Designed miniproteins, single chains. Designs and how they scored, part 63

Each design is a single chain, and the fold is of that chain. pLDDT is the mean over its residues in the fold that is shown.

## One batch from the design tools (miniprotein)

Design m2178
Fold by ESMFold2-Fast:
Structure m2178 (fold): chain A 90 residues (1-90)
Amino acid sequence: MAEEAIKAVQEMIDNREEYIAELEKALATYEEAVKNHDTEEVRKVKEVLEELKEALEKGVSEKELLELLLKKAEELGLEEDAKILREALK
């Protein structure tokens, strides 16, 4: 499980441009969702996607990206994802 999280992050870094393009599409979708369903949850997801895109554009390391994902998983209350990410960082 932790190995799969590490692989996913490595694939995001290796295919940074493609993943950034996908995040831009996701952000456009969430921007429309915020207009139609303005909830704290939708806003928080949008913020996570924006920070993930910025990190990839900045060229962060695998460790930095894992740390960002962990912080966001904890902020969103995604306990199972946070546990996997903590194991990946160990």
Scores: mean pLDDT 77

Design m2179
Fold by ESMFold2-Fast:
Structure m2179 (fold): chain A 76 residues (1-76)
Amino acid sequence: EEEKKKEEEKEFVEKIQLVVGYKYDPSKLPEELQEKIKNLSEEEIKKLEEEIFEELFKDASPEVKEKARQIRKELE
């Protein structure tokens, strides 16, 4: 269904933007997301990273899963 797919994609992209903005440059994000970053705790960021990894991982091949894990570790 289009609505479900759009929501999943939107949520996933937002999680990525929040994590990337928090770690690198929030000024590249919409103002709404910049405000969210200001209020995010380390715990929330960790949860977002886990959800991003799991979402990417579930549909990916084992090789892609390993690469995603390595990239995540390097970004830490």
Scores: mean pLDDT 70

Design m2180
Fold by ESMFold2-Fast:
Structure m2180 (fold): chain A 94 residues (1-94)
Amino acid sequence: SDRNLAAYDRAFESVRDELLALQKEILALGDPEVLAKFRELIRQTGQQILQLMKQAEQDPSMTDEQLTAQLIKVLQGLIEEGKKLIEEAKKKKE
């Protein structure tokens, strides 16, 4: 729905700069293994977002603010896991 799409847009905007910076760092590593793992995390995150949006459409008690907060948490999870991938890659570099 347009309202759920607006909630997603607000959630994405709140993390956009951090997510784009993370993506640039992962690409700059030039590590195909790290890139593959990051793509897998993006896929899983996308599935969680779709599930939350479907739940929001079926749950009349869920507010747009609550949906936005849940979507932010999911996107923050992606950022945290991406940062872990960068730190692991840095540890393996001598």
Scores: mean pLDDT 85

Design m2181
Fold by ESMFold2-Fast:
Structure m2181 (fold): chain A 64 residues (1-64)
Amino acid sequence: SAALDQARADALGGQAAGAVEAMTGKPATVLSASVSGPTNGTAVVEADGKRYTATRTNGVLSIS
């Protein structure tokens, strides 16, 4: 459902923002988040003027 996909996107964005804050020591803002089911998605997060992309593939999260 659209509501479930939105909740999953919000959760991914929050996880990505928390990870970027831990890495940078700076506040992070979620710019976008999108999911395809429970195990795949992408979020874009900004901290300290730099953008980070978080990608979840088959449940594994990576940030670049």
Scores: mean pLDDT 84

Design m2182
Fold by ESMFold2-Fast:
Formats: structure tokens, C-alpha cells, sequence
Structure m2182 (fold): chain A 59 residues (1-59)
């Protein structure tokens, strides 16, 4: 699965669990925490965080 598709799926799971944050800042913090938990670094981490925040904002 592409990183963007994975991020979009994570956003939907968070929404379904009632854990979707209300603010962009909180979305970014959650995205960074998840990326760190996945061992992502550098460009890949940055792309995932951006994709996940964008996906959460669309929900």
C-alpha cells in the first residue's frame, strides 16, 4: 500500500473510533506520533504526516 493510501486509511480508522482531533495542531501531533511509531524518518515521515493531516481535515 502506498504511504498516502495508508495515511487515508489511518484517518478513517481514527474517525470510526471517535478519536479524530478537532484542531489541525492536534492532527499534526497525532500524525507525527504515528509516523514515529512506524519508524518513519526524513522525507517519508514528512510525506506521511502531511498526507494524514490532509486526510483528517477532509473528514
Amino acid sequence: MELKEFAERVAKVLKAAGKLPDTEEEMRKIAESIADGLGLTGKEREEFVKALVEAMKKL
Scores: mean pLDDT 81

Design m2183
Fold by ESMFold2-Fast:
Structure m2183 (fold): chain A 84 residues (1-84)
Amino acid sequence: LSGEQISALFLLDEIIKQVREAKNVEEAKKIAIDTIDHFLKNNPSLSPEIRQVLEDTKKRVENAKSKEEIIQILEDAKARIRSL
């Protein structure tokens, strides 16, 4: 795995931990979206493929109906990044 892949996977693991501890779906969404946004802003040279996975992940999280769905979306994002 590249350094960018490792960084993105670490980010997603940290978000999953925080989402599990969130009180409700809205708090979980805010944590996931804000954390991904900060990562994207601080890594402008990020590869287009990883950037696309994270942007798609944000959109999917915005439409999620439960914490379990958010966790599944984040796990799917990790699998997609590993396959790059």
Scores: mean pLDDT 89

Design m2184
Fold by ESMFold2-Fast:
Structure m2184 (fold): chain A 96 residues (1-96)
Amino acid sequence: PNPLLMRLIADDTYSQMPQDEAELDRLIELAKQGDEKAKQQLLKQADQYEKGAERMREWGRLAKQQGDDKTAKFFFELADKLEEQAKKIRAAVAAA
């Protein structure tokens, strides 16, 4: 397998995703109620997801340069998912 995939195991954003997704709905509800701490935590999560997406896009570019289109596609799709989640979080905070 492409050694770039080993970077996912060490990526804090990727490793935290299951826990972050489990907490997301709770934090959004608290933010809607005017909880400033919940809003701050959501914005930090969005920032981490945006930075994570940048790393995933870079690893995707490296995989594509190696001729590994399958691994490149995987990283680009993961980057798109992280960017979409960050956008949803920022929209939820702005609406609250």
Scores: mean pLDDT 83

Design m2185
Fold by ESMFold2-Fast:
Structure m2185 (fold): chain A 65 residues (1-65)
Amino acid sequence: LEAEIEAGVLEIYGIAMTGEEVRAEVKDGKIHVTITARNEEQLKRAEETAELLRKKGAEVEIRRA
């Protein structure tokens, strides 16, 4: 689980190369990810990334700048 979640975090950086800001932190064996979107297009991509991460067991928070 922990290794699978960490692999998911690496996949995020590949997806977020479009300029979204992504932060990841591990607490008590759980990954907490924050994605910051600055416009509607980035927000939609952040939502897609969040669903992918939640499937891998991560907690995901989306912020709008």
Scores: mean pLDDT 64

Design m2186
Fold by ESMFold2-Fast:
Structure m2186 (fold): chain A 100 residues (1-100)
Amino acid sequence: MDKELLKEAIDKAMEVIEARRKGSPQEEIEALREELLRILREAARNKMELEASIVLAAALGGVSAEELREFLEDLNEEARLWVRALAGERSGESLRKLME
């Protein structure tokens, strides 16, 4: 997987998390989420373990279950198992329910 793409996805997810914590305007949060999903869909083409980490980062960034469902549909089985395991440990209920 492209290391630059992975870093961009993580940085964007962190921006979403911080925007939510600061109580930023809803339009700003939605714009950041849309950018994050664009990066994740680009990464999905390689379907590797790094994609699971990116998906988890997106979940931590406050991406909705519906938005994640579209991306998860394209993940390989290994990546899906990785996301499920981490979601369980981190109380990622939305991801865990999507993977069931």
Scores: mean pLDDT 58

Design m2187
Fold by ESMFold2-Fast:
Structure m2187 (fold): chain A 73 residues (1-73)
Amino acid sequence: MENTKILQENEPKIREEANRLTDELAPKTSIPRGLLYDFIYSSLGGIEVGKATGDEELVKTSQESLDRLRKSS
């Protein structure tokens, strides 16, 4: 419940950021745009949930996933 609420409260911000990053990375990667968006959205959501719940490992893992997507582009 708490994690869903955190995602819902931050959804417009996460969505805007995910769209921006997808637009930036899509031309530089072979990953389909929809799948790239989903990966970025999930990573950004994980960072927000991890920060709100104090789950440092979730923040780290989500950030590493995002960094890997940036590196692959």
Scores: mean pLDDT 77

Design m2188
Fold by ESMFold2-Fast:
Structure m2188 (fold): chain A 91 residues (1-91)
Amino acid sequence: SSQELANAKKVREASKKFNDAMKEAQELADRGEYPEAAELVKKTADDAVKTMNEAAENSTSPSFKKEFKIHADNIKARGDKLVKELEEKAA
């Protein structure tokens, strides 16, 4: 359906934004800007997780629901880990 294609596109775009933000956060961290890096990671991970969970809820395919939720869980885990490491360096 057009909704399933829209959901898949949103998940892909959210993943791209998260990956782009991870590169920017690494550049900030390399400059010692740890609080700014942590805030960027936290915000972009939260936004991506929200988008992916909404896509999962809006999908009618059990397979797509499961895949989108797995993507959300993976981004949350990666984001939480990196935020913790950056916040510890900021202290």
Scores: mean pLDDT 89

Design m2189
Fold by ESMFold2-Fast:
Structure m2189 (fold): chain A 89 residues (1-89)
Amino acid sequence: MAEEEAERAEKLLAEWTRLAEEAARALAAGDFEAAAALDAEALPLAKEVMELIATHPDKELAERLRERLRAAQAAIEAAYADAILAAEA
């Protein structure tokens, strides 16, 4: 059911955001190896969410998922930007 697919996508988005935040913290601490490993774990989750949005037959649901994806991407980008600044300081 379409609502179950939305729930799955939100769980994937939450896990991707969590891994990205952990990667940003590792980056800020100068642990580039841990940051790279966490980023590698996050990549397939991001791909699954994007594929769900791209292939979903319900365009209204897909648009809601795209909005959630944009919010998650903005949060992740902000976390990485802050981590890079902290690592340079």
Scores: mean pLDDT 76

Design m2190
Fold by ESMFold2-Fast:
Formats: C-alpha cells, structure tokens, sequence
Structure m2190 (fold): chain A 86 residues (1-86)
C-alpha cells in the first residue's frame, strides 16, 4: 500500500498548506502545493520510491512550517504522515 500512503501524505501536506494560507502564509502554502503537485506527477509516472522520498521531505517541511505558525496539531499530523510513508 505504498501508493495509498503516498496519496494520503500528499493530502495531509495540502491540508497543511491550506491552514498556513488561512493564517496568512500564502508563499509557504504555494511552495507546499507546488511540491505536492510534483510528488503526484512522480506517482502517476510509476516512480513510487521518488514520490515517497519527496512526500516525506514535503511533510517534514509542512510540520516545521505549521509548528512555526503555532499549529501544533497540524505539525504532529504531518510528522505522523511522514513516518507512515517512510
């Protein structure tokens, strides 16, 4: 179920981006959305290992940015999703 875990990781990263944008950090949200789109493209090309590596990095970044914004619940969820993809 690696593909399913990668897709769930992308969904969590996009949720983190939406919450950051709502808090006023639109630039970080756009960066996370762009990286999520790249990960989805890799997954569609069958590059599951590359997609997984990118999604783990993306989720770890999302967790750091959420924590910096004071969204500790989102940060914890993003870290949990990263561990699930690893």
Amino acid sequence: ELEERIRRGIEVALEAADRLAARGDVDTAEALRLEAAVALTLLKQGKREEAAELVVELLRRAAREAERAGDLAMAARAREAAEAVE
Scores: mean pLDDT 88

Design m2191
Fold by ESMFold2-Fast:
Structure m2191 (fold): chain A 80 residues (1-80)
Amino acid sequence: SSQEERERVLAKLREGAYETLEWALKKGLSPELAVELVEGQLEMTLETLKVFDKSWTDEQKEAMEAEVKEILEEVRKQAE
């Protein structure tokens, strides 16, 4: 896959993470539970991508994992 494809995947992951956070907070979940929900969603999606997208190199997988970790830290700060 191209770098543009990975950037599109990351953008969708970020959008989904923020949508899930906003939904959970609007439903009255605590910030802690809302973040935990987002973390689980991101982890499941990342593992699915790693299993099914064989076009990614190990270096690209590590870069994606780092970007997902950054998204989660952003979500944690926004939930506070």
Scores: mean pLDDT 79

Design m2192
Fold by ESMFold2-Fast:
Structure m2192 (fold): chain A 68 residues (1-68)
Amino acid sequence: MDELEKKKKDAIEKIKASPPEQRSDVIVREMQEFSKLAGSLLSPEEAQRLNDQFGTEVQKVLEEIEKK
């Protein structure tokens, strides 16, 4: 759990720091890495739930950035 929370936090920081032209590529890569890690540590049901939660958090971050 702690490893996944740290990975999620690091991924969000990278997404925020990325230039707009590269942001979609960074999101895809970070989401793939997070999904891979979650799948290795958790049951399929728990991994899917956390993947959905992470995707929702990324979407909120993007909406916040676009609001500028």
Scores: mean pLDDT 79

Design m2193
Fold by ESMFold2-Fast:
Structure m2193 (fold): chain A 76 residues (1-76)
Amino acid sequence: PEEEKKLELYAQELNQLIDEAEDEEAKQLIREKYQELKDAGQLGEEWHNFNAEIHKAVAENKRKKITAEDVKLAIS
């Protein structure tokens, strides 16, 4: 089923962001946003946008890992 594959993909994307996070604050903020979107049934475009904004912030700040600051910028 396509929906089960999409949920698996989102979980993999979450795990990748957590692995790329520099500190526990960044990991916690990422997990909280994932859970918020999952509980709201919005794991899709909203999750994709959040992930894209994190990577944009990391790239613009020329960082090697995701910081809590990058996650806070993506939430704003």
Scores: mean pLDDT 81

Design m2194
Fold by ESMFold2-Fast:
Structure m2194 (fold): chain A 63 residues (1-63)
Amino acid sequence: MEEEIERIARAAAESDLPDAVARALLVAETRKLGEERGLSEEEIERWVRYAEEVFARLRAERA
């Protein structure tokens, strides 16, 4: 899960998409992965927060 979320976040951060669009796709992909793995809504929300933190960190490193 963590490795997959980091890959999704990195792909979003490395994209040429504006932050709002990249974040929306990141959230959608993370939720879909969690649902496919049978995670609870609470667990999915925690992984979405983690994904957003990784994305923000990676985008900040480029600034």
Scores: mean pLDDT 82

Design m2195
Fold by ESMFold2-Fast:
Structure m2195 (fold): chain A 79 residues (1-79)
Amino acid sequence: MGNEVVEKYKPEADASPSSKENTEKILKKAVEEFVKELKKLGLDELAKLIEEGYEALLNNDEEAKAKVAEKIEELLAKL
């Protein structure tokens, strides 16, 4: 017979007591990984802008968000 055991190495348990906290941790890790990959591609300036944008988002800083967006657009225009 086919013998299936439980998904032993499941990275996340189905039930989480704090879904909000879990979501915030996942987003933070996704941003960190994305920044790391950009740096591997030699896009250090873009990686820095992504980090600044994430911090601006956490602080609800509209001016910083707009400034980051402008810098990203300028950087992409140079490519």
Scores: mean pLDDT 69

Design m2196
Fold by ESMFold2-Fast:
Structure m2196 (fold): chain A 74 residues (1-74)
Amino acid sequence: SAMDLLTKLSQLQMQANKTGKQSDINKVLEQVEKMEKEGLISKSLAQKIKNAKTQEELGKYVSEAMVEIAKKLR
């Protein structure tokens, strides 16, 4: 479900923020790709997340994606 995908994205982002490991960041990117395929986030926002060059930038765009998804669940 969309709620399960949102919960998973939140958990993966928290882990990536905690560790800073590229493998954990890659899991966030894979989850974002799945959510873009499901139509839960815009293609442009998914592209911004994939092109993020810093953890700060990644966190900003992932937060924007979570807001976009939450709006679609209402």
Scores: mean pLDDT 80

Design m2197
Fold by ESMFold2-Fast:
Structure m2197 (fold): chain A 94 residues (1-94)
Amino acid sequence: MIDELIEKAREALKKGNFKEAVDLVMEALQLARENKDKEGLRKAIEVISALAQKLDVPEALELARQAYEHLEKGDFDKAYELAMKAVELLKKKI
């Protein structure tokens, strides 16, 4: 269930296990895409924002913000694309 991946990602982030948090968020993003799960994608974007703040990656934070705005407007595919770009930047940082 996507909520379990999100919870594990939050715990990994809290413990400073940034690689594990990023890997779990990527799994959550893929699952949200497969199921067209808007709430799951929103929760994944929230974790991406927290990771971007913790790792001090302002470009990833801006991409996460844009992903949230597109999701709120009903553009799931664009929100997913932007969230994936944010996570890719975070992967390069760790």
Scores: mean pLDDT 88

Design m2198
Fold by ESMFold2-Fast:
Structure m2198 (fold): chain A 92 residues (1-92)
Amino acid sequence: SISEITATITDTLTYLDVSVPKDLIESAAKEAAESSVNDLYKKHYDTLQKVGITSPIDLVKGLDLLIHRKKNELTDEEIVNLVALQVKANGV
């Protein structure tokens, strides 16, 4: 559900010590709920390249650590979108 996706995104952002507006989280959660993992991967491909992701399999294990390492090189929107993609890829 959108509520479960939103909660998991929020928890992940808190773990990564990233503060973002609630409307941005809600927007990303809605997009993740309405889109497939493959569609989100294609849409956010340029941002994924910035954090070193080269295949969809990398989304499940370790994307959060890559986001944390690169957070100063990413906008809040890019961080939230990648976190939402990881949450979706993990089956939330």
Scores: mean pLDDT 80

Design m2199
Fold by ESMFold2-Fast:
Structure m2199 (fold): chain A 107 residues (1-107)
Amino acid sequence: DVVERVRELLERLLKEKREEFLEKARKIVEELAEWLLREGADPAVVEAALAGDLAANRELLELVYRRLGLEETEEMREAARIAAETFDPRFYLIGAFLAAGALRARE
């Protein structure tokens, strides 16, 4: 599960220096982008999201929610916002995936 893998990697990287964390998180974002392309995302939107376009990242999140059968929650929105504002807009997807994974673990 991509969500579970991302959560585990981020938890592990929280103990490292910020720059090392950001570099490894960038690779996770690239893996998520490849997954989204396989799930039918528009390549132009994925490219814009990887360049840091927040609107493109939000559009990809809506696709993720549809593909996973998830309804966006306040926790998902807040996690995505915090990740994007604290690190990089590309982390918007990572924050949402972490929140989605945590919610699924409750079920």
Scores: mean pLDDT 65

Design m2200
Fold by ESMFold2-Fast:
Structure m2200 (fold): chain A 100 residues (1-100)
Amino acid sequence: HMTLLNMTPEEVKEFIDKNELKEMKIPLDEAIQLLKTVKDILDFGIELYERALEKGGSPEIQRRLEEMRELKDIVDEALKNPENKKKIDALYRLFKGEKL
């Protein structure tokens, strides 16, 4: 899931916007389970970049850490509001490897 750690919040938001009018055909429970896994991956990535900054990081590392924190916020918001099925579906399709 290396691709997830390289996604920008802007790319994810654009993907959600492009998919907001599409009908959800995926079981909600399956989508939620994948998003929980994605959250765990983002938590791991954030921890790695926080440690890199402690050792004298660059502005690029700081920017990437901020991007990953914003991505985690997007996933956390979707998980807290499971009634927003379109957003959950869009995130599920994105994280299953649907191209941006």
Scores: mean pLDDT 74

Design m2201
Fold by ESMFold2-Fast:
Structure m2201 (fold): chain A 68 residues (1-68)
Amino acid sequence: MLSKEEALEKALESDEPWALVLTGEEYRKLKKYEKALEAYEKLLEQFPDSPYRRLAEEQKKKLEEILK
């Protein structure tokens, strides 16, 4: 479990917006909503003009609602 989470944390440093989408989805499946939110926030911060921006914004809003 730790080794999978370590791999996902490394993926958060990715230069690929698609890898951040996949990382957010994996954390969401694990019910690690705070980590999933972090992945989408990094996508929006580092790749604001990517085609995944709208997806990341939508997922961020949903995750913030779950965490509240």
Scores: mean pLDDT 77

Design m2202
Fold by ESMFold2-Fast:
Structure m2202 (fold): chain A 95 residues (1-95)
Amino acid sequence: MKELLKEALENVDKAIEAVKRGDREKSIEYLREAIDAVQKALREGRDNPKVVELLREAIAALGEAIESVKRGDYDTAIENLKKAKELLEKALEEL
């Protein structure tokens, strides 16, 4: 699980940089990779309810970031990416 959360955090950071560059295609690619890593972590961590809640909230924030990027609302995309990063870091601390 820790390795999957680290992979998700790496992809969130890459997505933030892509959004800042206005690179819509790369932003969505990194966001999808982050969501995939978090979904895999959810399958491994079902015995920790607090971690499960944090990871579900992170997926929701990442989903909102994708929709914001699709609308060209890059400020809202960055806000949701930062929220997802904080939630993923909290999940790592609970492990």
Scores: mean pLDDT 87

Design m2203
Fold by ESMFold2-Fast:
Structure m2203 (fold): chain A 110 residues (1-110)
Amino acid sequence: SPAAEEVLKIIEEEDKRLIEFLEEQAKKGSTPRSLVLARMAIIAHATEHIVAARRYLKGTEQQEKIIELEVEHTKRLHQLLLEYENDMEKLLKKAKELEEEHLEKVREIL
């Protein structure tokens, strides 16, 4: 549907922005500041996806599925930050893999 296409477009654009931001932070290495900024970016990213789902998929089962997917995805990204806090290059690689898996799951729901 046009609403599902708009949500997918927003999620694809936001996933790209998150990866670009994490690439910028990785260039600075594993600093406390870079880790805090990465956490903030992950939370902002999930919020934008949830807002898009609420706006375009309001009252649908797809809205509920996307929100649940975003909650679980955010938890997984936070676990990567904890596991790879001293290795921003590995964090970036694993985050890219998770974002690819996330986009495929979004496409399955929409």
Scores: mean pLDDT 83

Design m2204
Fold by ESMFold2-Fast:
Structure m2204 (fold): chain A 83 residues (1-83)
Amino acid sequence: MSMEELLEEAKRDAIAAARAFAASLRGVSEEERERLIELAERAAEKHPFGVLLLIALAAAEVRRGADEREVAEWLIEQLEKLA
């Protein structure tokens, strides 16, 4: 696999992870889910591994019992910085 193919795969994986994470959130509005996905798609174009790491950290926090809304707000802020 070439470096370019790996980067393309990482972008797809980042967007898929963001969509799966957004769909898993129960305390978040449809508009907040759409915003999260939009920002993740933009950020993944430049920083796919950064998006993957942020989603992994957010998912880990939710698994530890953190408030899903606060985690979503934090994640949106981080994605805006990358986009």
Scores: mean pLDDT 85

Design m2205
Fold by ESMFold2-Fast:
Structure m2205 (fold): chain A 78 residues (1-78)
Amino acid sequence: SMASFRAAVNAEGQQLLSKRDDILKSAEDAAKNKDHSKLSAQAFLATVLRVLASYSDPETAAALTALADEIQEIIDKA
């Protein structure tokens, strides 16, 4: 069911959010070192977060979108 799918997506989103500080540190380190391969991987992760947000509950969606926006800001300033 769509409800079961949404619950699974929320669970995956929450796991990613639990690693938020590590993800942001990795993005900052990649930006500082001008590691374009790692920055590309972070851009892909931001896209994945936005896709997960589109299928999540509103609270989880807002948090995932905020994380994706923070990753994108780090990339744009690199």
Scores: mean pLDDT 89

Design m2206
Fold by ESMFold2-Fast:
Structure m2206 (fold): chain A 58 residues (1-58)
Amino acid sequence: MADLKQQLIEAARAQDADAVIRIVSANYKQLPTQTQNALELFFEGKIDFKQLELLLLA
């Protein structure tokens, strides 16, 4: 996907955990470090979908 960050933002807005998991599993190595850190916090249950969206927009 050409715009991986935008795909993740849209998945977070939709509260679609399956979409987030699919994008991450296929593309994790291509994501910026700050995006990877936000995803780690999300998967650890430390942040919700809205917080994930805000971190991805920063």
Scores: mean pLDDT 79

Design m2207
Fold by ESMFold2-Fast:
Structure m2207 (fold): chain A 74 residues (1-74)
Amino acid sequence: MSRKDVIIEMVRFITKLLKERNSPLYPYAEKVLKEMEAETDPAKVEQLFMKLMQKLAEEEPALYDKLVAEYAAS
């Protein structure tokens, strides 16, 4: 898969987790996912991903820590 496809799949996974947790961040994550799917520029997709990760660190720090640990192990 391209790097863009990998990032989009990660954001889908994150969005699903936020939905299952009934997180207030879920609507933001869903908006970011839709923007990523419509975006043709891989650099902009990565910028959107970084913004979502920053929001997770601020609003869902426990989930952010788990995702960072999982990603670092990969």
Scores: mean pLDDT 79

Design m2208
Fold by ESMFold2-Fast:
Structure m2208 (fold): chain A 99 residues (1-99)
Amino acid sequence: SMSDKLRNQTKAGFVLIASLTDLRLRARQTGNQKIIEEVERINDEARELFLKLSKGEISIDEFKAQMDKLIAELGKAGVPQSVIDDLKAQIDHIVSLLS
């Protein structure tokens, strides 16, 4: 139903914001300014991708592909693998809610 779609979109948005908030907090805990700055950039790009997805401007598959690219950039920046794995799981949850 349309009500179920709106509910799942709202849940997906909450999952994204919670996951990005955790990512930003864990980046600050590293004390590494380069990691903190890269995480803030990726946070902004992830939020823009979700906005485009919510407006129907990109597909779920395109959103997943772009998020996977951003997550790879976090790994290159030196974000710990445990943080990356947690974020991957949450993005998979978002994709599942919207599929």
Scores: mean pLDDT 89

Design m2209
Fold by ESMFold2-Fast:
Structure m2209 (fold): chain A 80 residues (1-80)
Amino acid sequence: MTMEEIRAQIEKELPNNPEVQKVLELAEKLKATREEALELAEKYGIPREAVEKALEDAKKLGYSEEKAAQIVVAHILLVA
């Protein structure tokens, strides 16, 4: 699959997954930065490499750096 195909598949599945919807809504409200994502990861003992990988994966899916950081921060807060 191309990155465009993966993104389209995620967008198609989003309405059917309440967990994913909650993460995206929280990400939009937080407006977090990359630095805030890394600081939260350090606070909760999450490896920096895992956060970096999540940010890169989100960017590969076509999300902006700001949106990728918001998604990662939201995920850390939901699972921490």
Scores: mean pLDDT 67

Design m2210
Fold by ESMFold2-Fast:
Structure m2210 (fold): chain A 83 residues (1-83)
Amino acid sequence: MKVTVIETDKLKITEYEEDGILYVEIDPLPRNLELWIEAYKELGIEVKVEGNKLLTKWKETPDSVLRLTALLIRRVGDEVDKA
């Protein structure tokens, strides 16, 4: 029911909550898609690819944790870009 959009120059993250489940759409798809899917699965998070977007499904995850995950994704990408 709540919808939050985090938009930057490099990516757009759309978050929405339905029935206590948080859905996060990440656009565009990360380059190493397989690694991202594996990492999220290890965290117990459902991951789906829909066209050029990565959809993650979080069961009753706090908004703060979701934001931290998005920040970590950005930091990892930035570190790779620095190399």
Scores: mean pLDDT 64

Design m2211
Fold by ESMFold2-Fast:
Structure m2211 (fold): chain A 71 residues (1-71)
Amino acid sequence: SPLRQRAEELIEKAEKALKEGDVETALRYANQSGALAAIAGDTELVSRAIELANKARELAKKQGKEDLAKG
C-alpha cells in the first residue's frame, strides 16, 4: 500500500527528528504518519505513531514548549 509505505517513511523521519531533539518536526511527522496509517487500516503503525507523538510531547515539556506538549 502506498499509504502504508509513506506512513513508515514518516515514522522513520519522526524517529530521526526525536533523536536530534527536534520536537516540532518529530511531532509533525508522527501525526502525519498516524493519519496515513489509520487510513491504510494499519493498527501497528498507528500505535507506533502514537508512541512517537507521546515521546515528542514529553520532550516538548522538558524544552518548555507548552503549546506542543498539550497536543
Scores: mean pLDDT 85

Design m2212
Fold by ESMFold2-Fast:
Structure m2212 (fold): chain A 98 residues (1-98)
Amino acid sequence: MEQKEKAEEAARLAAKAVAGEVPLEEAAKALSEATGAPKEDVLKALTILADEEKFRELARKLGYKEEEIEALRAKIREQVDLILNHPTLEEASEAWRK
């Protein structure tokens, strides 16, 4: 239960950071503490997700087509909005199931 609560808080901070509401470094620290992943790696991932150009460049390098990149960006924005509008992963999961 405690691990889930920490993950929910970290996910919320990550969503806020991608939306520009909190510093990326603050969200990276929370995610690192919740997941055990290195803070530097988490910060790089969040920076790419928050920066449209860096995301597009990485996706192109991985072989994605422009239409697929747009679909991936739309899905990321939908997930960020879902997390920001629901304070818990449980509420977000229930909204997803309906």
Scores: mean pLDDT 71

